# Designed miniproteins, single chains, continued (4): the designs that were tried, part 113

Each design is a single chain, and the fold is of that chain. pLDDT is the mean over its residues in the fold that is shown.

## One batch from the design tools (miniprotein)

Design m15913
Fold by ESMFold2-Fast:
Order: C-alpha cells, then structure tokens, then sequence
Structure m15913 (fold): chain A 89 residues (1-89)
C-alpha cells in the first residue's frame, strides 16, 4: 500500500504516511519507498485518507503529489517528516 493512517493512542491525533515514488524521492533527496509523514488531528487525517483511498490510482497519485509538493527537502523538513520504510509503525 502507498498510504497509511496511524491513530496515536490516547490522543485525538494521527500520523498520515504517504509513500514516495521514485521521481519525488529523487527530487527531495529521499529514497524510493520512503514515506512522507504528516501529524495532525485524527478527524482531518481520516477524512484525507478516505478521500485518497476512494480515488482511482492515477487521481490518487496526483493528489498525493499535491500534498507532497514542497519545493525542496529543506521546506518539507520544516513541516513534515521523511521516514524510511523500515521505521514505519
């Protein structure tokens, strides 16, 4: 799977993890198969997850690219975390 939602126990927050494709990973200096991770309110991230999962593969990839579209690795790292595949919960 290319996207995961992890509720954080005892909180109203979650992590949303989106798998980086080869092109995006190369552009931001990550490895293909690493994940871009967002932390935020469970309700908001659950809605985002449900929308992405309901879309066609092509439309889903476009939506994932829009969410993960910060210009540089440094800009991403200010607001988001890049996590290796093996370090996912």
Amino acid sequence: DDIYLYPIPGTDEALLAIKLNKTLAKRIGAKEGDYLVYRGPLKTLQATYNIIKSLSKETRLVFEAIIASPKNKEDIEKYFFIVKKEDLP
Scores: mean pLDDT 68

Design m15914
Fold by ESMFold2-Fast:
Structure m15914 (fold): chain A 58 residues (1-58)
Amino acid sequence: MLEIKVVEVDRPNGFKTITVQAVENGKVVAEVPASIHGLPIMSLDEAKKKALERALKL
């Protein structure tokens, strides 16, 4: 069964990196960045959708 996790990493310069991970049977099978160093790449909903699509090989 697939689980979607949101991972936030704070950097010393005050910027955040936010990634969405798709996890299957305890293994990360897809990872999609939503924000890098405080710069938004895509919405969390879009990142979750892409992570799920990658995990399902869609």
Scores: mean pLDDT 75

Design m15915
Fold by ESMFold2-Fast:
Structure m15915 (fold): chain A 66 residues (1-66)
Amino acid sequence: SDKHLEGVLKMFETLKRIDYPGQVLSDAQKEELATDAVTIYGALFKLKDEEVEELREKLLEIIRSE
């Protein structure tokens, strides 16, 4: 949910820096990294499936921006 959004966004940015340093990502790569970030974060913080899906939707909205 919203209280974890900043944490998952930081995880996404960390994964992006490791796998694609200084590169522009395709939409498919953005979706894959967002899914990975939310899955890892959700497991670490023991989030419910519904919370993980809501967090994924919010993260995708931010990284695709407007």
Scores: mean pLDDT 80

Design m15916
Fold by ESMFold2-Fast:
Structure m15916 (fold): chain A 111 residues (1-111)
Amino acid sequence: MSPALEEARRVEEAVRELIEALKKGADPDTVIDLANRVKAEIGRLLQAFKREVTDPELQEELLKLAKEAFSAIDEMIRAVKNGDREKALEYAQKVLEIVRKMRELLEKALS
């Protein structure tokens, strides 16, 4: 598997851990730490993608998805800080959907 596809898998795993922590009622600090890990893994994915895919259009599409994911993560952190776990879970599910779209884009680009 390509390094970018491996990083995409790691991002999806990190988001799933975040969702499970929210479902289990983990404390806000734990959820925020997991959210920051998701951001770090997306950063690693972007760097791996830049090395493996030179198409500027695909680079721009992945960057747009990453920006949407970062925005959703920030809204999730805000919801956690406000004690709104249902809203936090909705944003975490949105992050998972965006990350899956990123993986599909990578699979198509590297096929």
Scores: mean pLDDT 87

Design m15917
Fold by ESMFold2-Fast:
Structure m15917 (fold): chain A 82 residues (1-82)
Amino acid sequence: SELSKLFREIAEKADELAKNATPEQIKKIGEIWRKYLEELGRLRRQAARDVAAGKPVSEVLADYRKRQIELAKKALEELEKL
């Protein structure tokens, strides 16, 4: 729900930027998205390691979801600065 709302806001901001975006702004959007995906990949690998180390799956997934939301919020904030 919260993540779905964040992705909607990201999509709306991307659509707004697409109307009058400069080539430099488009490049920055790509860099923001690349960084988000890289950090998300790190979170997924850490979650896998935590499960392998014997941490409760429910706790690992809850922490993962929280950090994913934080990353999405950061991506939205960076897009809003463009």
Scores: mean pLDDT 84

Design m15918
Fold by ESMFold2-Fast:
Structure m15918 (fold): chain A 70 residues (1-70)
Amino acid sequence: MSEAEIFAEAAREAGLPQEVVDRLKSLAEKEGLATASHTLIEEHADNPELRQKLARATARAMERIAEEKK
């Protein structure tokens, strides 16, 4: 699985809307996970609930990627 696919799956589990999941996957494929996460947080600066879900998705994705590396 690509890192972008792991991130998209974590975002779905965190309850992000499908539009946000699709955008996140696209950005992660092009720019990487950290940049994708920061870009979406900036786009949704006025939505603290969505930012919390993005933070959880990012943390879970990073944990899964670390496990895959082992």
Scores: mean pLDDT 79

Design m15919
Fold by ESMFold2-Fast:
Structure m15919 (fold): chain A 95 residues (1-95)
Amino acid sequence: MADAKLEELARHERLAALHYRRKAERSEDPETADFYRRLAELEEKAAEALAAGDLDAAIAYLDEAIKLLKENNAPQSMIDEEERHREQVRALKAA
């Protein structure tokens, strides 16, 4: 059951990474493209950490992603989504 939940969370982060990679590719503004590329890299690292069962590393990468979103004045909905993902990982660690 725990392994299945880790795979589910890793899939969510891989989908988030793919979404951000596509946003970076479609961005005409270099600063916006770089921002989305950095987000994608953090989500990919979080997914790899989750797949490896390294919940502390996953939380650290999600914290970096949340910080990057806040520093770039991202929509609150994006920040809330990443904070929800982090809480799901924290809940799994506490179980």
Scores: mean pLDDT 84

Design m15920
Fold by ESMFold2-Fast:
Structure m15920 (fold): chain A 68 residues (1-68)
Amino acid sequence: SATEEEIDAILEMGRDLLLQDESLSEEEVRAGFERAREQLQKEYPELAEYIEKRVEEYLARVLEAKRA
């Protein structure tokens, strides 16, 4: 089973990769995080609420950074 720390590490890596790719649209970024949420929640259903919250937080940060 994953810990919350492991979920955060996965999402941090995803955030960094998405921030490095300036060619990605907001729609592509949202789709990427939605796929990550679905996969993580299937693998770690006991952390589903945590995953949903953290994915939304990371998505908001990436979108804010790309809009600025």
Scores: mean pLDDT 80

Design m15921
Fold by ESMFold2-Fast:
Structure m15921 (fold): chain A 89 residues (1-89)
Amino acid sequence: MSSYYALTNLSNALNLLKKDPSLKEDAELVEEGRRTFLDLLAGRATPEQVREALEKLEEAAKRSTPEISKLLRDARDETGLVADRIQAT
């Protein structure tokens, strides 16, 4: 269920970022984060890859509008919760 919210928030953020050509680099960082989250759900992401993806999402959030920043930070927090549950061994 958390995975649905994270993916939805990332997709919404990407759609908003793609509307503004000046935010192309931020859209690329978010797309990398989204791919790492999909790999996490499939059991293919390492803890290091998840950490790097969360750092990239925070970097994009710092440069974004308040609306996009909120979506990215909500997705980052949900991804962290999913990672903790999957990697709890």
Scores: mean pLDDT 76

Design m15922
Fold by ESMFold2-Fast:
Structure m15922 (fold): chain A 76 residues (1-76)
Amino acid sequence: SQIDALQKQRAALKAQLKAAGVVPQIEALLREGKSLVDALKEVAKTAPAPVAEILLQRAKTIEELHRLVNEKMLQS
């Protein structure tokens, strides 16, 4: 089913992220005062291509969410 396919994809992506050691790298950059978006982009520079694409897509999604939240906060 579509749900089973998505769950398998998510599990594979989590395994790739863990193997690439990206979570500790992101946490280190956050401790240094970088934004989550900047940390994701920085780690993507040294990550394997499949992992880098996921990190960059996540950064883009966070940037869009941040834009929408900021627009809503400015209106309130």
Scores: mean pLDDT 76

Design m15923
Fold by ESMFold2-Fast:
Structure m15923 (fold): chain A 68 residues (1-68)
Amino acid sequence: KPLPLEELSDEERAVLGGVALGLTPEQISKALGLTPEQVRELYERVREKLGLESDEQLRAWAREHGLV
């Protein structure tokens, strides 16, 4: 089931925004001061919470909710 934006943590929202902009995990890690491994873990949590299967679905969701 899709969740509202407020169900995501600040870090999860930041990672989702980076993915929506087409950034790599390495670029997002530099922007957020996280490791690429932490970015991948946050990405998986966002995918699980939102029930989304692909980067395109995540980008569409982020655009719809004003993250980009």
Scores: mean pLDDT 75

Design m15924
Fold by ESMFold2-Fast:
Structure m15924 (fold): chain A 101 residues (1-101)
Amino acid sequence: MKEEIEKKLEELKKQFDAAIDAMRPYLPDEVVAELRKAGDEMIEAAKKGDLEKLSKIYHDALKRVRELAEKHNLPEEVILQAELLLRYFHYQAKKIIEEMK
């Protein structure tokens, strides 16, 4: 069970990093760095089964990404795509953790 959960979280992180890399031509370096940081922090919280910390990191990342996107005057569609990526990662990580209960 524990090894299977860790494998699922590692695959999710790999998919998240690949999605960020695909978006990199459309995003400022500051936004890319913030998304990668959020992914790293969320995966560590997920590995510990800490749903409260996972949720806090997700909400803090959403706020920070939007602030940086507004600073760089990004189109709303690009902001929405970055937010959807964070939402997907958060949802999948939470689902994986809940399978351990």
Scores: mean pLDDT 83

Design m15925
Fold by ESMFold2-Fast:
Structure m15925 (fold): chain A 88 residues (1-88)
Amino acid sequence: MEELIERLEEAVRAGEEAFAAGDYEEAIEHYREAARLARELGTPGGLGAAVEALGRIAEAYRKLGDTEKAEALEAEARAAIAAAQAAR
C-alpha cells in the first residue's frame, strides 16, 4: 500500500504541474496513471482520488477542445460515485 500511495501522490503532482504549464496532453497521462493507482488501492479514499483524477482529465480534454471525451469522463466519475453510494 505504501508504494501505491507514494506513486499516486507523484502522479497527481506531475499532472498538476503539467496542467499548470498548459501541457494538457501530458497532464492527462499523469492523471490517468493517478486514477489507475487510486483504483488499485481499493479504499474509499482511493475511490475519491480516482474520481478527482477523472475530473481533472475531463477538464484537460475541455482545454484541448475535446468536449465529447470530457463528457464521457464526467459521466464515468458520476457513475463511480453512484455505484459507491449504492454499495454503501
Scores: mean pLDDT 82

Design m15926
Fold by ESMFold2-Fast:
Structure m15926 (fold): chain A 102 residues (1-102)
Amino acid sequence: MSTLTVEPGVVTGKATFLAEGKEYTITITITAGPGELEITLSYAGPLELPAEVEEEVYRLMLEAYEKAKEFGKIGRIDIEGDALAPLAFGRFLLDLHREREA
């Protein structure tokens, strides 16, 4: 399940999933600064996510960015939580890199 919250200057997306009887949450927070977006990705969970969860997370991150991109250009990107990030984070970061270079 996923939830997207849009507030003035902040877009927050959360995806929650169950694996082996445990609940894991992935969060994206985009904060609008003066002409720039600060993007924070947070994850704590299994080393590898099921493909369906990876796709849901990737879609959530894209939707959050689409809601926030009118506030400014991509500035800072931070990854918080576990030392290892889901594959969806890598895909999203590549998309943001292409957007920044355009």
Scores: mean pLDDT 73

Design m15927
Fold by ESMFold2-Fast:
Structure m15927 (fold): chain A 82 residues (1-82)
Amino acid sequence: MTKEEIKKKVEELLEEIKKLLEQPDTPEVQQRLNRLKLEIATLIARSGDAELAEKVSEEMEKLGLHDFAEALRQIALSLRRE
């Protein structure tokens, strides 16, 4: 998967998260949200792209997902070190 493909996939997953946040808070919605978070974190880590990690962290913060935003910032810092 190229950097461009990862970036596009991450953008698609961000839109899916936004749609889920508009739905009622149910166990199914929370399960889907957690799967999307894991997929985004995995793709960003595999990309090695610290700038992408920071951008996605900012988007998550805007959506009120502060814990996940912080996790992505930690990934970005790790990627910058390498």
Scores: mean pLDDT 82

Design m15928
Fold by ESMFold2-Fast:
Structure m15928 (fold): chain A 91 residues (1-91)
Amino acid sequence: SEGEKLEKLLEEIGKKVAAKLAAEHPELAAKLLEKLSDTELANVIISHIDDPEELRAFIEALTGEAISDEELETLVALGREAAEELEKALA
């Protein structure tokens, strides 16, 4: 089914997102992946690419700590890349 294909794509995309985040911001990646699966992380950032401040609020509430503008910019960039891969795979 299309739903099963979507879940599988999100799993693959999530692994790539988690790996890239860990390479650039290992401490943030560790904190997020303690609370979220790689798939949940990808879903959260994809869902908030048009609202970076809502993404910031979500991440800060989840981790209990402030994130930098550089960290937020990286998350938004990864979300944009993930959304583009998802669109391409579903087209």
Scores: mean pLDDT 84

Design m15929
Fold by ESMFold2-Fast:
Structure m15929 (fold): chain A 65 residues (1-65)
Amino acid sequence: SREKIKELLKELEKRLREAKTYEERQAKMVEATGRLFEVAQSIEELQDANKEMIKIWKELEEERK
């Protein structure tokens, strides 16, 4: 579901902002990737959401420098 994917991405961004250590943030990325496989209804949705997750990760890690 596109709506569930949007919720997943929003939750991921919140969890990444709240996590204090790099290791905790990596764990949240792995957890979100697992959940993505549960909510994606197509390979295209999976690929698009994965690209957005990686973009969120890169943007937030750059902000921390």
Scores: mean pLDDT 82

Design m15930
Fold by ESMFold2-Fast:
Structure m15930 (fold): chain A 80 residues (1-80)
Amino acid sequence: SEEARAEMQRLLDEYIEKAKKEAEGKSPDEIFEIIRRYNTEFFAEFDRLAAEHGLTPEEVRELRIEAAQKIRDLFNELLA
């Protein structure tokens, strides 16, 4: 459980860093596309890891809420 949470948090942080670097000097439309692509890729990997580690629906929900908040923060930062 703790190991899975740490791995998922690391994965999220990696995707956020990649999105930030790729978004440097990009237009708002390009930033939207970058965030959309990374969001899709992140949640595909997230769902795979959740299944692999046998997380409960409750644990998955908590982690998804945390991830969604960090992604919203990224969106606001890059489009500010």
Scores: mean pLDDT 81

Design m15931
Fold by ESMFold2-Fast:
Structure m15931 (fold): chain A 70 residues (1-70)
Amino acid sequence: MKQEEIEKIKEEFLKELRERVAAGDVDGQIATALRAGKKILDLSETLEEAGLIMREVFEKVPLLPRTEHH
């Protein structure tokens, strides 16, 4: 079932993303998002659907911001 597969990927993505963020690993955060995004996109009917799923994950974990000069 597509939804079950998506939920499993989201759960794994959330776990790994939280670990990367806690470690301050920006490169790991990006790699994790890319890998999960590819899997979600493969299971999604549209780019919009994939984007909504990714957004749901990102809303649960604050992403490491790019360093800005202030």
Scores: mean pLDDT 73

Design m15932
Fold by ESMFold2-Fast:
Structure m15932 (fold): chain A 85 residues (1-85)
Amino acid sequence: MRIEVEVEAPTRELAERAARRLTEKFEKLGEVDRVEVTGTRARVRTGSDLTLEQILELVRHAFALREEGATVVRIRLLPTKESLE
């Protein structure tokens, strides 16, 4: 299973910082598939299949970004790239 996290920040610079922090955490657990920053929104998606424990760790990390001004807007659980849709 994969995860995609989307956050909103007060400025583009803070959105880019949130994207970097999410990417660094994701890369410690697996591969990053996509990183997007559009205005004040940042979105990061995993490329590797993750365990439920790893997904929960990433969710906790994403919510902790609120202390740096980035608010979680959306968290999506995605199937593996090779799973039936």
Scores: mean pLDDT 79

Design m15933
Fold by ESMFold2-Fast:
Structure m15933 (fold): chain A 70 residues (1-70)
Amino acid sequence: RDAEIMGALGALIDAILNGDEAAAEEARARLRELGVSDEEIDKWVAEMLKTAETTAAIGREAARAIAAAR
């Protein structure tokens, strides 16, 4: 069960990072099916968005450095 929840959470993170709202809703639906409450999902999404924005900022900086090197 926990591995399935983590898999669905990972899919939700990937969908949010890619801007795929349909995939994000599918991942949220899967988390609900696995017994995760909407409150827990919303809390996890908030924590993930904070972490993802930090990671995306680092990724944008790296991509900028690579582009500047070309």
Scores: mean pLDDT 73

Design m15934
Fold by ESMFold2-Fast:
Structure m15934 (fold): chain A 69 residues (1-69)
Amino acid sequence: MIPKSKEEIKERIKNLLDKGLSKESALVVLYRAAIYNNDEETLQLIEEIAREEYGFSDEELEKIREMAK
């Protein structure tokens, strides 16, 4: 459900960062996976986490969306 999905996404981001990915690259990976699965709910949660936890601006998120295409 929404709270559990959000926590799982946070954990996946942390794991990608621990492997040496940048915050931007980690978000692109997750965003691309959500687009491929047509998972609009997960896309919204990724953007919320990026703003809340990592301080991403709307402009930076737009760039991530473009990179994930």
Scores: mean pLDDT 77

Design m15935
Fold by ESMFold2-Fast:
Structure m15935 (fold): chain A 80 residues (1-80)
Amino acid sequence: LEELREKAENLERKARGYQAMADGMEDTAKRLKELGEKENPELYEKAAQVAQDGADYFRNKAKELEEEARKIREEVEKLS
């Protein structure tokens, strides 16, 4: 049971890391769009899209890890 709880905690921690990374990339995308409004909109719009795509990727990774952790938590609860 303890081993399963630790596994769930590790997955939850990794998911939080990916969420933080996604949040940072979304903030970067927003800043790049703001820069594009002032100068060279084509360049900054493409850079913003790359940052947004990266955010979406890490958001999906976090979701997968959260789902795995939830399943382990449910298993632990049934065994307790």
Scores: mean pLDDT 85

Design m15936
Fold by ESMFold2-Fast:
Structure m15936 (fold): chain A 92 residues (1-92)
Amino acid sequence: MGIPDEEAAKRALELAKEAEKRVQEIMDKYGPEGQRLALRELLGRAVEAGNLIGYESEDPEKAIEILKKEAKTPVEAWILFFAYAAYLDRKF
């Protein structure tokens, strides 16, 4: 059995906060010239968090609904996108 849906959603939100912090650190250090590095870090962590929801949660639909309710940032929106993609791949 997979990760409980509430725990999966919580871990995904924690990964979103970590990605947001890492993006801010890169932008503070490099300014606009850091944008590509920041985007790579963001996308990598968003894919990781989305896969945690879509592939690893016990009920990915429920985990997605919890995450959707809590999602307020662009990072959290990217995680939702990858979570849906992983869920669809897992289902079909």
Scores: mean pLDDT 80

Design m15937
Fold by ESMFold2-Fast:
Structure m15937 (fold): chain A 58 residues (1-58)
Amino acid sequence: MGSRGIQYGDQGDDDRMRDIVMQMTNNGDFDGVRHVIDHYRSIGRFDVSRMGQTQTSI
């Protein structure tokens, strides 16, 4: 399999994504969170499972 090194910014991208998701979650913008997750999932199959786990009582 040769699916490594396809997406750059593994750590930096993860940190940025998490910061945005956390801010949206803290504001109660779950719609925005889903939009961001879907976007990152499309471009690099981001870890959506972890984002769902950080959900607060809606």
Scores: mean pLDDT 59

Design m15938
Fold by ESMFold2-Fast:
Structure m15938 (fold): chain A 74 residues (1-74)
Amino acid sequence: SIILKAVGYAILGIGYEIDGNLEEAKEYYRKAAELFASTGESDDLEIASFLAEKAGDLEKAEEYRKKAEEEKKK
């Protein structure tokens, strides 16, 4: 499942962040964000936006946020 894989990467990101490994945390947050965004579902795009922000990918975070709002307005 793509969602299960995305959740797994997010948990790894949290684990690295708690351990103080911020660069590894960002890599896993980025991987998780890409997988959540790949579903195209509004709720998943909101999660992807949040995770992209944690990865420092601010432009991607805004892109995912806009897509999530577009899906809600439908």
Scores: mean pLDDT 87

Design m15939
Fold by ESMFold2-Fast:
Structure m15939 (fold): chain A 61 residues (1-61)
Amino acid sequence: GPAGTLVNVQGGYDGALELAGKVGPEARARAEKIASETQERNKALLPQSVADADALAAARR
């Protein structure tokens, strides 16, 4: 369901943060900031589906 898809997206950020940490602490801090901003955006939009969240994120660009 939609919740399963959202969990997969969040898991991707955890993996990216781990890899960034291996590159350096500054890279990890930057990745954490991006992940946090994306999480707050998704929460504020009250996503009912990943497609809706993605469309709004694209419009933000």
Scores: mean pLDDT 61

Design m15940
Fold by ESMFold2-Fast:
Formats: sequence, C-alpha cells, structure tokens
Structure m15940 (fold): chain A 74 residues (1-74)
Amino acid sequence: MMPSAELVAAAFSGLYGIEVGMIKGNMAKELQAAYEMVMKGLSIAEVSKRYGLSQSNISRALKILRGEKEPELL
C-alpha cells in the first residue's frame, strides 16, 4: 500500500532544495532525518542519535512528510 509516499517523495525531491533554503534550521534537519528513517529503514532512536534531534521532533517531521500535519510555525 502506498499512502501518498510517492507523491511526497516526488514533491520532496523537487521542493527539498527550495524548502530547506527557505525553512532552514531545525525544520530542514528534522525533515532530512525523517526522510532517511523512511528510506534506510532506521529506527527513530538511531536517527535521533545520528542527527542529535529529539524523537518528538523526528516524529513531528514524519507526520509532515506523511501529510498528516501542516508545516506551520515550527
């Protein structure tokens, strides 16, 4: 089953450079960590340690990538 992941991946690939340039800082790192978690099958704890981010921040970015939460004021 493919819950919008293909559309998110295609849009993310094109938008990542632009969005990361616009929304720099924690948001850019959180999205990159969440993306690597999905692509490499890493656990949230492993990605949290690798990027120095909290599990909550990665979980929030994961929801944004899945389209379950809007990227507002982060």
Scores: mean pLDDT 59

Design m15941
Fold by ESMFold2-Fast:
Structure m15941 (fold): chain A 90 residues (1-90)
Amino acid sequence: LAERLAELAGRIAAAAGLSPEIVAAAREAALQMALGEVPEFPDEAVKRAVHEAVAGAMAAFAEARAAEVDAAKTDEEGVALLEEWLDEWL
């Protein structure tokens, strides 16, 4: 699950047109958060860019898949729905 969340964060950042360095930072931050750790970013600008890209994607996903997200029973089901949505959108 943690590795899937890291991959998703990287895909979202890349789709938002962020640099490879910011994409890598997004992947590491998502992995750290999934493991219960506080994510570390190189600087505040990178942190903001990652947060904005992820927040935008999450808002779009929630709007497009509201009923399915509400019906999801596990974190793994939620992640699978997000992966399917990104595959359709990208």
Scores: mean pLDDT 73

Design m15942
Fold by ESMFold2-Fast:
Structure m15942 (fold): chain A 84 residues (1-84)
Amino acid sequence: EPLGPEELEDLLRLGALVVVLEGLDEEEVLKLIEEEFGPEAAERFRRLVEEAKKKPRAELERELAELLARLEAWRAERAARAAA
């Protein structure tokens, strides 16, 4: 099942938060996103990383927790639909 635009945006935000919080190589992650989702997704990811760098760590951790809860809800909904 292809990713919806909202799910893709949430995954890009998750990646940007993880890159900033864990100190991952931004250029390597950008390359992987461009290869998998295309140059527009990579450009969006770069902007999300730059915006995340402007925020205090506490705000990034809060956003990560909220985003993980949202992604878990999507996973649970998909599992419930598959079980029905």
Scores: mean pLDDT 78

Design m15943
Fold by ESMFold2-Fast:
Structure m15943 (fold): chain A 66 residues (1-66)
Amino acid sequence: MDAYDAALAAGLSDDQARKIDQLVDQFTAGVQADPSRAGELATQFRQQVEDLVGKDKAQKFLDKLR
């Protein structure tokens, strides 16, 4: 499931799902540019999602990606 569909499945709004899709693109581009930063970028991505939608909805979204 792509990030946008996972966000909608987690109960996020269309606007939140679009922003999360952008954050996933930024994370992927960052890892491609510097793979050694993958762990740092993953932590940053999780924090950005939590800041955007709150911890509970962020966890539901991340669970849908697994």
Scores: mean pLDDT 79

Design m15944
Fold by ESMFold2-Fast:
Structure m15944 (fold): chain A 111 residues (1-111)
Amino acid sequence: AEVVREEAEVEVHRREDGSTVVTVTLTVEVRAAEDLPEVTAEVERYEELEGSRLGTRARATVRGRAGEVHTVVAEAISVLGAKEASEKQLERAKELALEAARRAVEEALAA
């Protein structure tokens, strides 16, 4: 499959439980020479940054017909266990969510 276009939207939400959540919605337009089977890919990432736990999960589902441009949406959520996230922690949470979302799209398209 050929990626024709890619766009990402990022939202940051601080929860009352003292966690920070970063949501990335990655919209990818793909063209395939052959029919794309309905495949869902999930990607999970975990790391520790500056004493805070950072967990990321992304999911993408692909399906389409040969010769058509299809819109694939991947959603990724990074949860940072910090009530007041540092700029470095927030930036890494965004990067990890975007990387996981892209990987979910790649894995779904490769299946």
Scores: mean pLDDT 80

Design m15945
Fold by ESMFold2-Fast:
Structure m15945 (fold): chain A 76 residues (1-76)
Amino acid sequence: MDEQLQEAAKLLEEGRVEEAVEIMVELLKKDPSLVPRVVGIILSVKDKEIREKAAELLLKRLPEEIAKQLREELTR
């Protein structure tokens, strides 16, 4: 689990946003308690365009219940 989140973070740093989001979506479907950790990874990305694209794709691809939790965490 931690290894998969580290891989997703690395992919975001490389600009491979779609691949990173795919890993994050699968992890969040299995364990929604990871939402704060995923948000932390996204917010740590220095490139604004990559951060915004990752957040948008996650919100589109997650079930609404998990997407709602992600939106709440992003606005804290």
Scores: mean pLDDT 82

Design m15946
Fold by ESMFold2-Fast:
Structure m15946 (fold): chain A 115 residues (1-115)
Amino acid sequence: AEEYARKAEEAARRGDALKAGEYALKAGEAALESGTQEDALYAGRGAVYAGAAASRQAERAGSVEAQLEAGSGAMAGGMAVGVAKSGGAKEGAEAALVGAEAALRGARAAAEAAA
């Protein structure tokens, strides 16, 4: 989970929202399998980075649909971090997966709108 979360952050920093979403999804899947609070926290952070990157690309593309999906991803990722900090490892990992999926949909919609 930590390695995938780091890759999601690195991809987000490079502006690769699609790769950030893909790595955030893998971090969430790993966190669900491990059931640890630490992995759920990493997965939530990955989803926040992926959502933020997708939001930036959506804004540049002028796509309202992509902006809504990306914003949903970042919000769910933030909720996942909060839940994980409170000891909800499985619930946090589930929220992180929802966030990563929304961020990935936002990134795809932004890419389509930019073409």
Scores: mean pLDDT 84

Design m15947
Fold by ESMFold2-Fast:
Structure m15947 (fold): chain A 56 residues (1-56)
Amino acid sequence: MQRFAVLVRDEATGLRLRAEVELPEGTSREEAARAAVEMVSRQTGQPAEALSVEEL
């Protein structure tokens, strides 16, 4: 499993959240960013955007 730390911003409020996701080995940073954005958007109900992605 590959771990990623993604910094996600809530577009409505400007709040920044750090999300860690575990995905299959070989997952790209863009795929990890999309997974984190979707997770945060589901939790907050607001649009979100990935600011940075770090492979852990």
Scores: mean pLDDT 79

